# Ledger of designs, part 35: designed miniproteins, single chains

Each design is a single chain, and the fold is of that chain. pLDDT is the mean over its residues in the fold that is shown.

## One batch from the design tools (miniprotein)

Design m1267
Fold by ESMFold2-Fast:
Structure m1267 (fold): chain A 71 residues (1-71)
Amino acid sequence: SLLEEARRLIREGDELFSQGKYEEAVRKYEEAIRKAREALREATDPREQLEARAALAQAELNLEKSREKIE
């Protein structure tokens, strides 16, 4: 599912972030944001909408933190 793809991409980005690979982490979080937005657009019930919004918010927050590390 798009939501599971978004969550996987967030985890991959987190791993790259932990390794100091901030530019690569940014790319993973940008991909996660795209997947989470698609999941939110396709969500038909409140639970799916909540989970998609949570994934989107997490990816956006982690993207911002990663960009702050790039000088």
Scores: mean pLDDT 89

Design m1268
Fold by ESMFold2-Fast:
Structure m1268 (fold): chain A 60 residues (1-60)
Amino acid sequence: MTPAQLRQAMIDIISRQYGVSRAEAEEILRQIEEEAAAGDPHSQQTLQQLQQQAQKQLQS
């Protein structure tokens, strides 16, 4: 599984959860990634959950 496939699946999950476009979901994911990289525990947990959900989606 490639990083690109995981990222695409995470964008799809965000798009569905918020009812926003793919482009808007990508921006939301980028913000979560930036906050997680800055050491925010909540954003790190959210990113981990999204990655786990994306992996399950791609295996189904």
Scores: mean pLDDT 82

Design m1269
Fold by ESMFold2-Fast:
Structure m1269 (fold): chain A 58 residues (1-58)
Amino acid sequence: SMEELREETERALRNLEAALAAQGLSLSPEEKERLFEEAMRSGDPTRVLTARYLERLA
């Protein structure tokens, strides 16, 4: 459902923020909004946000 997708996206985004913070990195409010929208459109928030995390570390 859309509700379940939104909840997964919110959780995955919080996990991304925490993982980046552990590496001394942060997300701006604008970046968080863009990532949320991208993850929602993908239908696979965990996969998309994990890929974005790995890209930031490369």
Scores: mean pLDDT 86

Design m1270
Fold by ESMFold2-Fast:
Structure m1270 (fold): chain A 70 residues (1-70)
Amino acid sequence: MTPVQERVALKETGVTGLSPEQLAKATRIARELLAKDPNISAEEIAKEIVKRTGLSFEDALKIAEAVLKR
């Protein structure tokens, strides 16, 4: 594994303007929703992230897709 490559990938896909706290909160929401409904869509997760964190739908959707990818 390469820590540098992991950091680069995170910067490219994980919206550079997000604080670590916002990213952690959004990821927690996505995982909580998946635990309640494993068949939940990325769009439904993204909507809940927007509602709870105030992130844009585009940013929330990227986080939701990343969580669903495992």
Scores: mean pLDDT 70

Design m1271
Fold by ESMFold2-Fast:
Structure m1271 (fold): chain A 69 residues (1-69)
Amino acid sequence: EKLKKKVEGVKNAIDAASPELKDIVQEAIDRILAGEPPEKVREELLARGVPKTIADFAVKAGELIKKYK
C-alpha cells in the first residue's frame, strides 16, 4: 500500500529493495527457470502490486539465466 504510493519514485523503491520485494523477484526468477511462461509470471507480479520496472527486471533476469544454461 505505502510502496504503491511511491511507485513513481521507482529509484527509491528499487534502492530500498524490501525483503518482500526481493523474495517476490527471486520466486519469479525460479518460476521462469522451472519453465513457467515469462508473460504469465510478469502479469501475476503486476497483479500483486509489484512495480512494473521490478517485474520486468525479474522476468528478463530469469529468461537470461535460463537461456545461458
Scores: mean pLDDT 69

Design m1272
Fold by ESMFold2-Fast:
Structure m1272 (fold): chain A 76 residues (1-76)
Amino acid sequence: SAIEYYEERLKKDPNDYAAKAALLREQGKYEEAIEYAKKALEKDPNNNEAKINLILSLQELGKDEEAKKLIDELKS
């Protein structure tokens, strides 16, 4: 499962904040997923996995304006 995949990544690297964001999103914990996606982007601004999980979590919370801004940044 997706959850098992991200849990195994976190066992191997506890500082894989992109994996933590993805895991939290799969669990429906969208606010926490946003927090960890932002932490991943503080470490590496080019982390596309973190950007994608941030966008998807924002969309699930109805934060469409913030999600659109990030999508535009990815397309640039």
Scores: mean pLDDT 86

Design m1273
Fold by ESMFold2-Fast:
Structure m1273 (fold): chain A 64 residues (1-64)
Amino acid sequence: MEKIVVEVTFDSPEEARAALEALEALARSQGPENIEVKVTVKPENDSPEVRALAEEAKRRIEAL
């Protein structure tokens, strides 16, 4: 199966948290091995909190 690449951009920590749940649902539906997640943080919103949430999203998807 062709790998599905999902690119997400986070504008705020709140948006990142919502995206986490959506990405987990997508991974469960398509199979985590078939999903590649690319996370982009806008320069004006580049904060340790947003970066940590992006890393958590990747970890949760890989753990499914």
Scores: mean pLDDT 66

Design m1274
Fold by ESMFold2-Fast:
Structure m1274 (fold): chain A 119 residues (1-119)
Amino acid sequence: AITVTESGGGTVAAGGSVRLTGKVSGANFADSNITWMMQPPGGPLRGIASLSGDGKRRAYAPRVAGRFTISKDVAAQTSYLDMSDLELADTAVYYNLAVSAGIPGEVAVGEGAPLTVVA
């Protein structure tokens, strides 16, 4: 089975930076698509950043484009979301969604990394 553990949240000042980490276990991380999602307080889950399995395609939600960077370390089986110029509206629980290669692929998400941005 594939599993994900998110970490690296906490309380950060507006204008600051933080790295969120998604540790993934299970087969074929190298070819897995990765998506970071956010859920603001009382709001729906929203996709904010994605990276294709081949590493060639990145996509970002317009509000985070230029501020957030998605990456992965295949050897460490770890996904990263590097967040800069943090805004109060970035306060959310962040989830790393991993989809293993296969037919059908396994989907995993962890318990999430909470982030609170303060003035």
Scores: mean pLDDT 84

Design m1275
Fold by ESMFold2-Fast:
Structure m1275 (fold): chain A 69 residues (1-69)
Amino acid sequence: SLKEELKKLILRLIALKLRLIGLKFELERLKKEGGPKEEIEKIEKEIKEIEEEIKELEKKIEELEKKLE
């Protein structure tokens, strides 16, 4: 059902947002500590990938919400 699909997408969105928060905290920590530039770049890439996935999921959720109304 569309309601079940919507719930699954929302849960995935929440999981990705939590991961994004964790990565942003780790990035700030590494920058403050003067950590390895390679690790900073790796985390920055992962953040961008997750932000892109979040954007796609939010769009899909909006489309499904419109179909349920």
Scores: mean pLDDT 86

Design m1276
Fold by ESMFold2-Fast:
Parts: structure tokens; sequence; C-alpha cells
Structure m1276 (fold): chain A 106 residues (1-106)
């Protein structure tokens, strides 16, 4: 369905921003890392809106909402210069996105 493909595209864009944020953090560019984590969270929030409209199960929505919170925490950690905490949160966000993606792709 068109909604399914749009949700998948938004999640793919969130993952690209997460990768760019990790690369920026590894280079010590914490402001850029924080901005990319915020962009990842925004794309996941749009995916949540479309997933709710498409009638996806609450389990998938909750995984996406938890991923948004972890991207927010990664952004906050990056702004504080805490690369280890930012990486910990983005790893959890990516794991949650993968689980949600699998539920949506069924």
Amino acid sequence: SELKEEIKRLLDEAMRHAVEAIEAALQGDYDKAAEHFERAAQHVRKAIELAKKAGYPDEAIKLLEEAVEHFRRASEAAKQGNADEAIRHVREALRLLGEAYDLIDK
C-alpha cells in the first residue's frame, strides 16, 4: 500500500539521519550530531502519525514512540558532549525501529 511504503521511507530517512549523527559525533561535531538525532525523531513522529491512520497495531506504535524518546535522549547527550551516552541511546533507537519496521513490513 502507498501508506506502508511512505512509512517505510520515513523510517529509512530516520536511519540515515541516525548514521549521519553517529559520524558527526565521532568527529566531535556534537551540534551537528544533535541536529541529526532531532531530524531522526521528527521522521519517526511522522511515521507514527501515518501508522495510526493506517491502523497498525499498538505494539508497532509503542516501539516507534520509544525510538523517538531514545533519539531525543541521544540529542540531549550529544549537546552535553557525552558521546558514550548518545551512542547508547541511538543503538536502542535503531533496535526499536528495526522491530517496528518488521511489524509494519508484514
Scores: mean pLDDT 90

Design m1277
Fold by ESMFold2-Fast:
Structure m1277 (fold): chain A 62 residues (1-62)
Amino acid sequence: DELVEEGKRLYEEGRLEEALEKFKEAAEKGSPEAQAYMADVLKELGRYEEALEWLQKAIELL
C-alpha cells in the first residue's frame, strides 16, 4: 500500500504529523497495517482523543 509506505518513511524521519495523515487515509480505506501504525503514531503524539474518534469510525465501518 503506497500510503502505508509513505507514512512509514515519514515516521522514521520523525515527521509524525505528516506520517499521521498518510496512515489515517490508508486506515480509513480499510488497511489493517495502517490501523496499527495509526495507533502507534497517535500514542507517541499523545493525541488519545483523536485515537478514540478514529477507532469509533473504524467500528462503524464494520
Scores: mean pLDDT 75

Design m1278
Fold by ESMFold2-Fast:
Structure m1278 (fold): chain A 82 residues (1-82)
Amino acid sequence: SSMEKKRKEAEELVEKGREAFERGDFEKAIAYYEKALEIYEELGDKKGVAEVLRELGELYEAGGLFEKAEEYYKKADELLEE
């Protein structure tokens, strides 16, 4: 289905984001994560959104932006609260 194709695209974008982050290409990693985030949000996939927000948190933490990292971790945790 088109929803399944979109989920796969978002998953591939998250993987590309991780690969860019591992190479130290933070700008490309953010761009890939933001594209994945948009797709998961369109799908209403809270778990997918939370995963991307945590990946962004790790990226900002590695970059020394600790307050921004905490904001992303908090958003991810709050999104999954009932």
Scores: mean pLDDT 87

Design m1279
Fold by ESMFold2-Fast:
Structure m1279 (fold): chain A 99 residues (1-99)
Amino acid sequence: MKEEVERLLREAERRADAAMAASSPETQQRARELAEEALKEPNPMQAIGLAASAAADPKTAVAGVYATVEIGRRLLEAGDYETARKAVEVALAQLDRLE
């Protein structure tokens, strides 16, 4: 379980980092701000929902993906492998729409 979630998170991180690197400095800053705001939400499913809502809007899609990946990373670090997996699967689906 943990090893599979770590593998999926690494793929999502690599793809999100590539999208961020291709983005403007303004988009990168907005992505970091959105991730910080989403991480303040104590309910992880609500945090994922907030980030996913941003990812659905073309204007904030990269920021939403980045925030979703960051939520997944924090959940994995906290040992919540089930919710971390859900966050990573959402992020990978969002990344597939960006391509």
Scores: mean pLDDT 84

Design m1282
Fold by ESMFold2-Fast:
Structure m1282 (fold): chain A 73 residues (1-73)
Amino acid sequence: AVENLRVSVELMARYLRQKGAPEEIVQRLFDASRLEDPEKMIEEAVAALKEAGISDKLVEAFRLSMEAMAKAL
């Protein structure tokens, strides 16, 4: 369900806040979690993670996890 994807994005926002990411990036993830389109939610979340300086490997792992959750819809 899209709710699982939304929860995952919200958890990532909380994780980044704990790691000292800029509040602007954290807010972008929360904004992404409010999108109704799973594809756009994934796109915006990935963009925010890249801007936060998260490693390409971790960003790709997160993207694949989100895509798997979206396909389960």
Scores: mean pLDDT 79

Design m1283
Fold by ESMFold2-Fast:
Structure m1283 (fold): chain A 84 residues (1-84)
Amino acid sequence: SKDELIAELRARTRELLAATDDPEVQAAIRAGRDVAEWEIETETDLEKARALAEAILEVMEEGVRERLSVEEVIKRLNEVLNKF
């Protein structure tokens, strides 16, 4: 369900926020979460919404793991959004 997908997105986002001390990266992660929640709410195809949420989470996980700049995280999020 959409509620389960949103709950999973929020849980994984909380873990990512705890993994970084950079407030700019945390702001980018929260922005990515908000975009993913909006797309889940507006998308009719649940599988497409799930794929988009996973792609956004992958970018955020990469940003934390690789210590990417906020500008690079935003760039990669926009690339994912343009693909969907």
Scores: mean pLDDT 79

Design m1284
Fold by ESMFold2-Fast:
Structure m1284 (fold): chain A 78 residues (1-78)
Amino acid sequence: HMSPEEVIERVVEHAREAANAETQDERNIHLAKMAKAASELDIDVASEIAARAWQLINAGKTPEEVAEEARRLLEKAL
């Protein structure tokens, strides 16, 4: 069992790792782990976070910006 705060930090860390990934395969692994962690709180939010993180990474946003957006979406849903 993870607290909501622990889930948020786990999602944020995976989002940051996805944005920092050097290969598409590593990026996909971190995005999948992020979505899996977020789904423990809310499946709909997990889908939104995954889609938004992918958009931001493709737009060239920094790992910190991607991590902050993931946190914002997850906190808003709680």
Scores: mean pLDDT 82

Design m1285
Fold by ESMFold2-Fast:
Formats: structure tokens, C-alpha cells, sequence
Structure m1285 (fold): chain A 99 residues (1-99)
């Protein structure tokens, strides 16, 4: 089950995705209500163009993380981790909520 994570403005948070078996890479997306998911991080650690340095990705094998520093109001909401290395494609959703 994807957890809900609570945080305050200005804090640093880490969101985790755990695969059932080793995968090559993990992509991270921000989901806004009524909009298509926006790519934040590709291939575990590569920031997408236009994404602020506050967002960083890391991980290997089964454990992957998205770290968001200096939280802004706009950062709250749903985050999606996605792997396409193994079939079927799998996703993990975490909701970041304001404390």
C-alpha cells in the first residue's frame, strides 16, 4: 500500500518505492488533479528539463527514493514511481500531505 507522508513547508522529505525484484531504473512523476503526470526524474537520478534542484532521485536494485528539499505549497499532492525495465510495467503512488 502506498503510504501518505505528512510534512511542513520548508522541510525535506524522502518518498520510497520498493520493487518486488531488481529493476534497472525508476522514473518519478508529479500528478496534479485533472492533469497528466509530469516527469520529474528519469532513469533513477536524472532531473527532467525545467525541474528544480530541490528534486533528486537515487536508488539501486529494489529500493528507490525521491527526495524533495525546501517544500513549497505546490509540492503537495500525488507522486508516482514507475518502472518499465520489467514487464508488466509497475507503478507506486505516494500522497504528500501538508501537516
Amino acid sequence: MAPSVYANLGETVTLNATASQPVGNMDWYKKKPGEEPELLIRDTSGRAPGIEDRFSGSGVNTNFSLTISNLKEEDFGEYIARQTDLSPETTWTTTLLKA
Scores: mean pLDDT 82

Design m1286
Fold by ESMFold2-Fast:
Structure m1286 (fold): chain A 61 residues (1-61)
Amino acid sequence: SAEELIAKAIEAAEAGDAETAAFYLILAGQVAGPAAQERLGAALRAAIAGDFETAVAHLRA
């Protein structure tokens, strides 16, 4: 589910693992509905930039 993939992305982001966080966020984007797409994209951009606090904040919104 999207929720399980987002949970894995949060775990990776909290560990400082941008590559794993991005992988799970891309997978979440493939199964998530349109309302979540902007939030997932913002989290992905933050994670790639190394801003894991902002990435996690977007995913918990």
Scores: mean pLDDT 82

Design m1287
Fold by ESMFold2-Fast:
Structure m1287 (fold): chain A 68 residues (1-68)
Amino acid sequence: MPEVARDMAEGLRRLAERTTDPEVKKRLLEIADRLTKAADDGDGEEAEREVREGVRLVTDHHISLGLP
């Protein structure tokens, strides 16, 4: 659903704003941009894949609900 993908992209951009690690910030913004593009293109499968990647990035890199 495009709305869910766009909501996730917004969440990732908010996390990127609070992230001090420039590499993690770049990756969050890249996934957010890909989610927005997939939503705009109506590609539900790509949007779903990018949502999973975003969740994995947040989990695996221990991005907390708040920074340090």
Scores: mean pLDDT 71

Design m1288
Fold by ESMFold2-Fast:
Order: sequence, then structure tokens, then C-alpha cells
Structure m1288 (fold): chain A 69 residues (1-69)
Amino acid sequence: SEAEELLKELEELGDNAVEKLVEALESDDPRIVEAAIKALSGLSSEAQAKVLEKVKDEEVRKRAIAALP
């Protein structure tokens, strides 16, 4: 699926996935957003902070923060 392909790509990019993660988190497709949240949780704390700083939508940012341990 598109969401599975995106998750794999984001996991392969790791901390370099910041820009793609921001785009995926702001997607209209809930499956894409779920994949992005899963990938975000696997990043370093520094990369997680960079993604959150770039997300402009407050509701998207709140969902991303809630997914972090």
C-alpha cells in the first residue's frame, strides 16, 4: 500500500526524513498520517523536535506529540 511504502521510505531515511515527515503528517489520507506518526516515533529526539517545529497545523502537531513516548 501507499502508506506501507511511505513508512518504509521514512524508516530508511531516519533522521533525514524531516521534510517528508512534515508533508506526510499534513496529508489528507489518515493511513499516510498514521505511517508518518509511526516513523516519527523511531527518530532521534533532535529530529523529532525539528519535525514538530516545522508542522504548522496545531491539530497535526498535537497528534504527533501524543505519539511520542
Scores: mean pLDDT 78

Design m1289
Fold by ESMFold2-Fast:
Structure m1289 (fold): chain A 113 residues (1-113)
Amino acid sequence: ALTPEQQARVRATLLALIDLLETLDLSPEEREQLEEIRRLVEQGRLREAARLLVRMLHPHFSEEEIDRIADAILRVGAVARDPEATARRILDILLRNTDPDKIVAELERLAAE
């Protein structure tokens, strides 16, 4: 379980990710999904928010692949000293990779820094 300080860092990182995604040319459906992700973050439902964010960006991934990536995002967020810089790195990993195993590996490497 995450400590309150780790939960606060994850929340800040996910909110920064949402803010970055809102700067992109998104469809109306993707914008509605981002608002749902924001609501989940505000409710403290951080894992569900991360899962929905991954599903939005990679709708073809399996539930198991989405779970692994979401859990890796939470691990990165929990150790984020700079949530905004960390969010940019997470987004880069998610956008430039189409292989779920590569995404997990790069996120876990980021969490180990």
Scores: mean pLDDT 89

Design m1290
Fold by ESMFold2-Fast:
Structure m1290 (fold): chain A 93 residues (1-93)
Amino acid sequence: SYLEKGKELFKKGKYEEAIKYYEKAIEEDPNNAEAWNNLGEVLFAQKKYEEALEYYEKALEIDPLNKRAAQNLALVKKEMGLIDEYSDTPIPP
């Protein structure tokens, strides 16, 4: 499948080719949460965190129980420095 070919290319570090195959997987099945998550993982590897975030959110919109996408979403938010949103909160006594 296109999804499996994308995974193979991603493992080989061929990120642009992996993206192309994941996009084909999404064209065949736009509700394939795994394809959206895997596209996000390639973008994360390229340090394109904002784009990775959007695709992980799309995967969770399609499948809210996708544990891998949920874990990846938390990780990309951490890499984007979203912890700074709590910098202005008073330390509890």
Scores: mean pLDDT 80

Design m1291
Fold by ESMFold2-Fast:
Structure m1291 (fold): chain A 90 residues (1-90)
Amino acid sequence: MKLREARAQAKAALNAVEMAKIYYEKLGDFEKARRYLDAARHYLLNAAKLDPEIAKETVEKLREIAKKASPEFQRYLDEVIAEIEKAIEE
């Protein structure tokens, strides 16, 4: 049951990151982009508490999104990734 909940949180996080990227890179709405990144952090921290392996898998997906993102958005994603990796190690 925790695995299903972790996957749901991870999926919500990935969707939030994709929305943040759209608002940041295509729409120039930095306030909405930040709110979606904050939502992604919340979902990823929940996933890490429920199932660290699902959180690790999601971090790898975030790294793939970062590779295709602008350098500035990559920096914001790297901050999120670092926070989640620290939470997984705790």
Scores: mean pLDDT 84

Design m1292
Fold by ESMFold2-Fast:
Parts: sequence; C-alpha cells; structure tokens
Structure m1292 (fold): chain A 68 residues (1-68)
Amino acid sequence: GFDDAVKLVSEAVKNGAKKIVVKLSDGTVLEVDGKDAAKATGAVIRLIGERPERVEVTIDGKTYVFEA
C-alpha cells in the first residue's frame, strides 16, 4: 500500500538518493533534488493523505508503482 511508498522514500533519503520524483494518477509531478530529499518524504506523506488512486515514485531513475 501507500505506507510502502513512504518507507521506500524514507529509506532512499537515508541512503543518499540524488533525485526523487513523485507522480500522481491525475498527472501531478513533484520533483526533489537529493539535498531536499527530507522534504520529498513529507510531500509524499501529504499527497498519500489526499487518497490518490496511484502513486509513482522514481528514485535515481528507477520507478516504483503503488496503488490504493
């Protein structure tokens, strides 16, 4: 579920990810550089709280898909 998306982003930030991109089912895209990766975790949590149908998370070019 979306809790796995939050965990993935949190672990990626802790492991020094350079770029995180979050895409929602409505086409909304949020892009964060590694230096701001802590802000990416907070943004993902807020977006998941809005109950999207689908979230795509791209970490350093690798994409992961999460659905409700």
Scores: mean pLDDT 72

Design m1294
Fold by ESMFold2-Fast:
Structure m1294 (fold): chain A 68 residues (1-68)
Amino acid sequence: SAEEALRALTEELQADPLFEAELVGGREVRITAKEGGTLKLIGLTLRLIGDPRFEPRLEGDTLTVRAR
């Protein structure tokens, strides 16, 4: 399901030293870039825009991803 995919994504991102990722309410993850992580966050956003399971929104150094 989209929620299972979001949990897997959250665990992947929590393991990345350039990001802080927090799962909110089971359907949304908020990702904040740490120092040196901004370009990688932009790349992640572009990757997720093409995924029909997710609705990403990038605002500054914070990416919010919702499960559809």
Scores: mean pLDDT 85

Design m1295
Fold by ESMFold2-Fast:
Structure m1295 (fold): chain A 60 residues (1-60)
Amino acid sequence: MEEERKRVAERLLELARLGGATDEQIKDFEDFYKKGGSPLKYVRDNPELLAAVEAGAAAR
């Protein structure tokens, strides 16, 4: 696994949790990432998760 891809996924997960993402949204993202998917593409393609990530970033 690429270290950069892991760091990006971990950062996005932390922000999503801070922004109020549901456990189901977090799990779906983790499952996609573990299957070799791009974490940035997943967040971009899932507006609800993107909104949570943006809210988490604004809260920090």
Scores: mean pLDDT 78

Design m1296
Fold by ESMFold2-Fast:
Structure m1296 (fold): chain A 77 residues (1-77)
Amino acid sequence: MEEAQRRFDENYERAKKAAEEAKKLGLTSFADNALKQIDHARELAERHPSVAPTAALAAERIYENLKKKVEEAKKKM
């Protein structure tokens, strides 16, 4: 349980940083949507601790998608 919560927190912090970079590149709506999805996953895990590992995995996937989108935008600039 603690490890899944820590993993979620780490991915949330990484996603925030990636979202800041995405906003600087003009991807504001994509970044805001990704952060909302992560916040929803955290809320769900807080209400249902049994899904915390699934929420952590979802946060990781959202972060990876943000990272890829930022890299694609940088290549096209």
Scores: mean pLDDT 77

Design m1297
Fold by ESMFold2-Fast:
Formats: C-alpha cells, structure tokens, sequence
Structure m1297 (fold): chain A 116 residues (1-116)
C-alpha cells in the first residue's frame, strides 16, 4: 500500500520519499483526497508552499468540506506571506471544525501580523 508507505515517510520527516509514495498512491487512485492532502503536507514540510497550495486545492476539489485541507491550505498561504488568503482558509477550517485549537491560534497569529 503506497499510501501507508507515504504516511510512514511523512511521520519520519523523509519528505522526499513521502512525496514519491503519495505520487505512486495517486497513480493507482487519483480520487484519494487524503493522498492529495498529505502530498500537499509533504511539500509544505519541505518548504515548497506553491506546490503545497496546488495539492491542497486538489484535495478540496474531491472533498470540498475537508477542514484539515483548509487548515493546511491556510498554513501554506501563511508560509508564503499571503495573509488574507491564509485568514480565509483558517476561517473556513474553523467553520467546518470549530474545535480546531491549532487553526484558531494560527488565525489569531495571522490576523495580528496583518493588523501590524
């Protein structure tokens, strides 16, 4: 199972291999929105925010109510300095999952930076 191998490498911070195995998982099942989301997360962890945004958006095309994908999209926009887009993504994540403490903290942090 390529998807589980991708998760193993992601957890071990081997982002290059995580990317490889999530891409192999998506070749077999391009409708796996979790694999798109985790591919985006691997690129985000590797510092490639532009590709992270692209793949989080692919996950959201397949699952438009995915709170985790919106949270991750917000993190990638924040990493790029796109504070307004980050705020919109975190607000959507919180609308879908109001108990997401990390999204709430990240939203407050980005709003503080935008207000400065």
Amino acid sequence: NYYNQGLHYLLNKDYEKAIEYFQKALEKDPNNYEAWNNLGLAYYKAGDYEKAIEYFQKALELDPNNAAAYHNLGLAYYGQGDYEEAIAAFEKALALNPQNERARRNLAEVKAKLAA
Scores: mean pLDDT 91

Design m1299
Fold by ESMFold2-Fast:
Structure m1299 (fold): chain A 59 residues (1-59)
Amino acid sequence: SELDARVAAAVAAGNREALEIEVEIGILRIQRAVGLISEEEYEERLAELERRLREVLDA
C-alpha cells in the first residue's frame, strides 16, 4: 500500500518515530496471530497506530 511504501522510506531514512510505531504494529500482529487479542480489538488498535503513523509521516 502507499502507507507501507511511505513507512519503509521513512524507516530507511532514519525516522525513529516511524520505526517505533512499525514495531508496535508488528507486536499487535503477533498478539492477534497467537490469540491474545480479539479481531475487533486488533482492528481498533491497528487503526489508531496507522493514524499515529500518518501523523508522523505528515509532520
Scores: mean pLDDT 83

Design m1300
Fold by ESMFold2-Fast:
Structure m1300 (fold): chain A 73 residues (1-73)
Amino acid sequence: SLEEEIERLEKKIEELKKEIEELEKEIKELEENLKTQEDLNRLIGLKIRVIGLEFEIELLKKRIEELKKKLEE
C-alpha cells in the first residue's frame, strides 16, 4: 500500500538523520582538536558525506510528498 511505502521511507529518513547526527559529533570533535592536514582532510570528507546524506533525505521527502498526493486523490 502507499501508506506502507510512506512509512518505510519515513523510517529510512530517520535512519539517515541518525547517521548525520553521529557524523556531526565526529565533525565537532575534529574541529575542536584540529592539529594536522590529515585531520583537515578527514573533516572535509565528513562534511561532504553529511551533504550527501542531507541530499538523499530531501529526495526521500519529495518522494513521500508525491505518494501523499496520490493518497489524497
Scores: mean pLDDT 88

Design m1301
Fold by ESMFold2-Fast:
Structure m1301 (fold): chain A 102 residues (1-102)
Amino acid sequence: SEEALRERLRALAEELLELAMELLRAAETLEEINRAIALALQAIGILTDIELGGDLVELARDLVALARDAADLARRMGNDALYARAQALLARAEALLAEVEA
């Protein structure tokens, strides 16, 4: 159960890193570039914490925060496709948080 939850957190963090890289490629301003880089670094940090055996609730909360920030950036960029992807990942992060808090 805990091992399965940790693997699902890792998969979600990897997809959020991919989203951050897509946001970086779509970025047109220095502010957007800086925000996308920050999101990618946060995703890498979460992946590192998962590998080091971090707390599942804290990891899930960090993924929810990261997904929300990614959705906000995609919305500000006017990129509907990346916004939809971010919202889907946010829903998955919130569902995982509910499972680890149960």
Scores: mean pLDDT 92

Design m1302
Fold by ESMFold2-Fast:
Structure m1302 (fold): chain A 77 residues (1-77)
Amino acid sequence: SAAVQAEFDRLAAEILRLADKFVEAYRRGDLESARRTLEEMERLVQEMGEMVRQHPELQPAFDALMAELQARLKEAA
């Protein structure tokens, strides 16, 4: 449904925003902020995983999002 797609897109944008925030915090040496951001990101990824389980048509978009997330987080290393 359009509502499910809109919610997926909203969560995807939020997850990537948190990834950028994590990289910024980590580069500043703010490890406590980085940890809290990772925890929030993990929570949203779990919520999105449940959405994909209920709507398998979202799987390719979810896989692409996970690849993008991993690439962004690797920039912190």
Scores: mean pLDDT 87

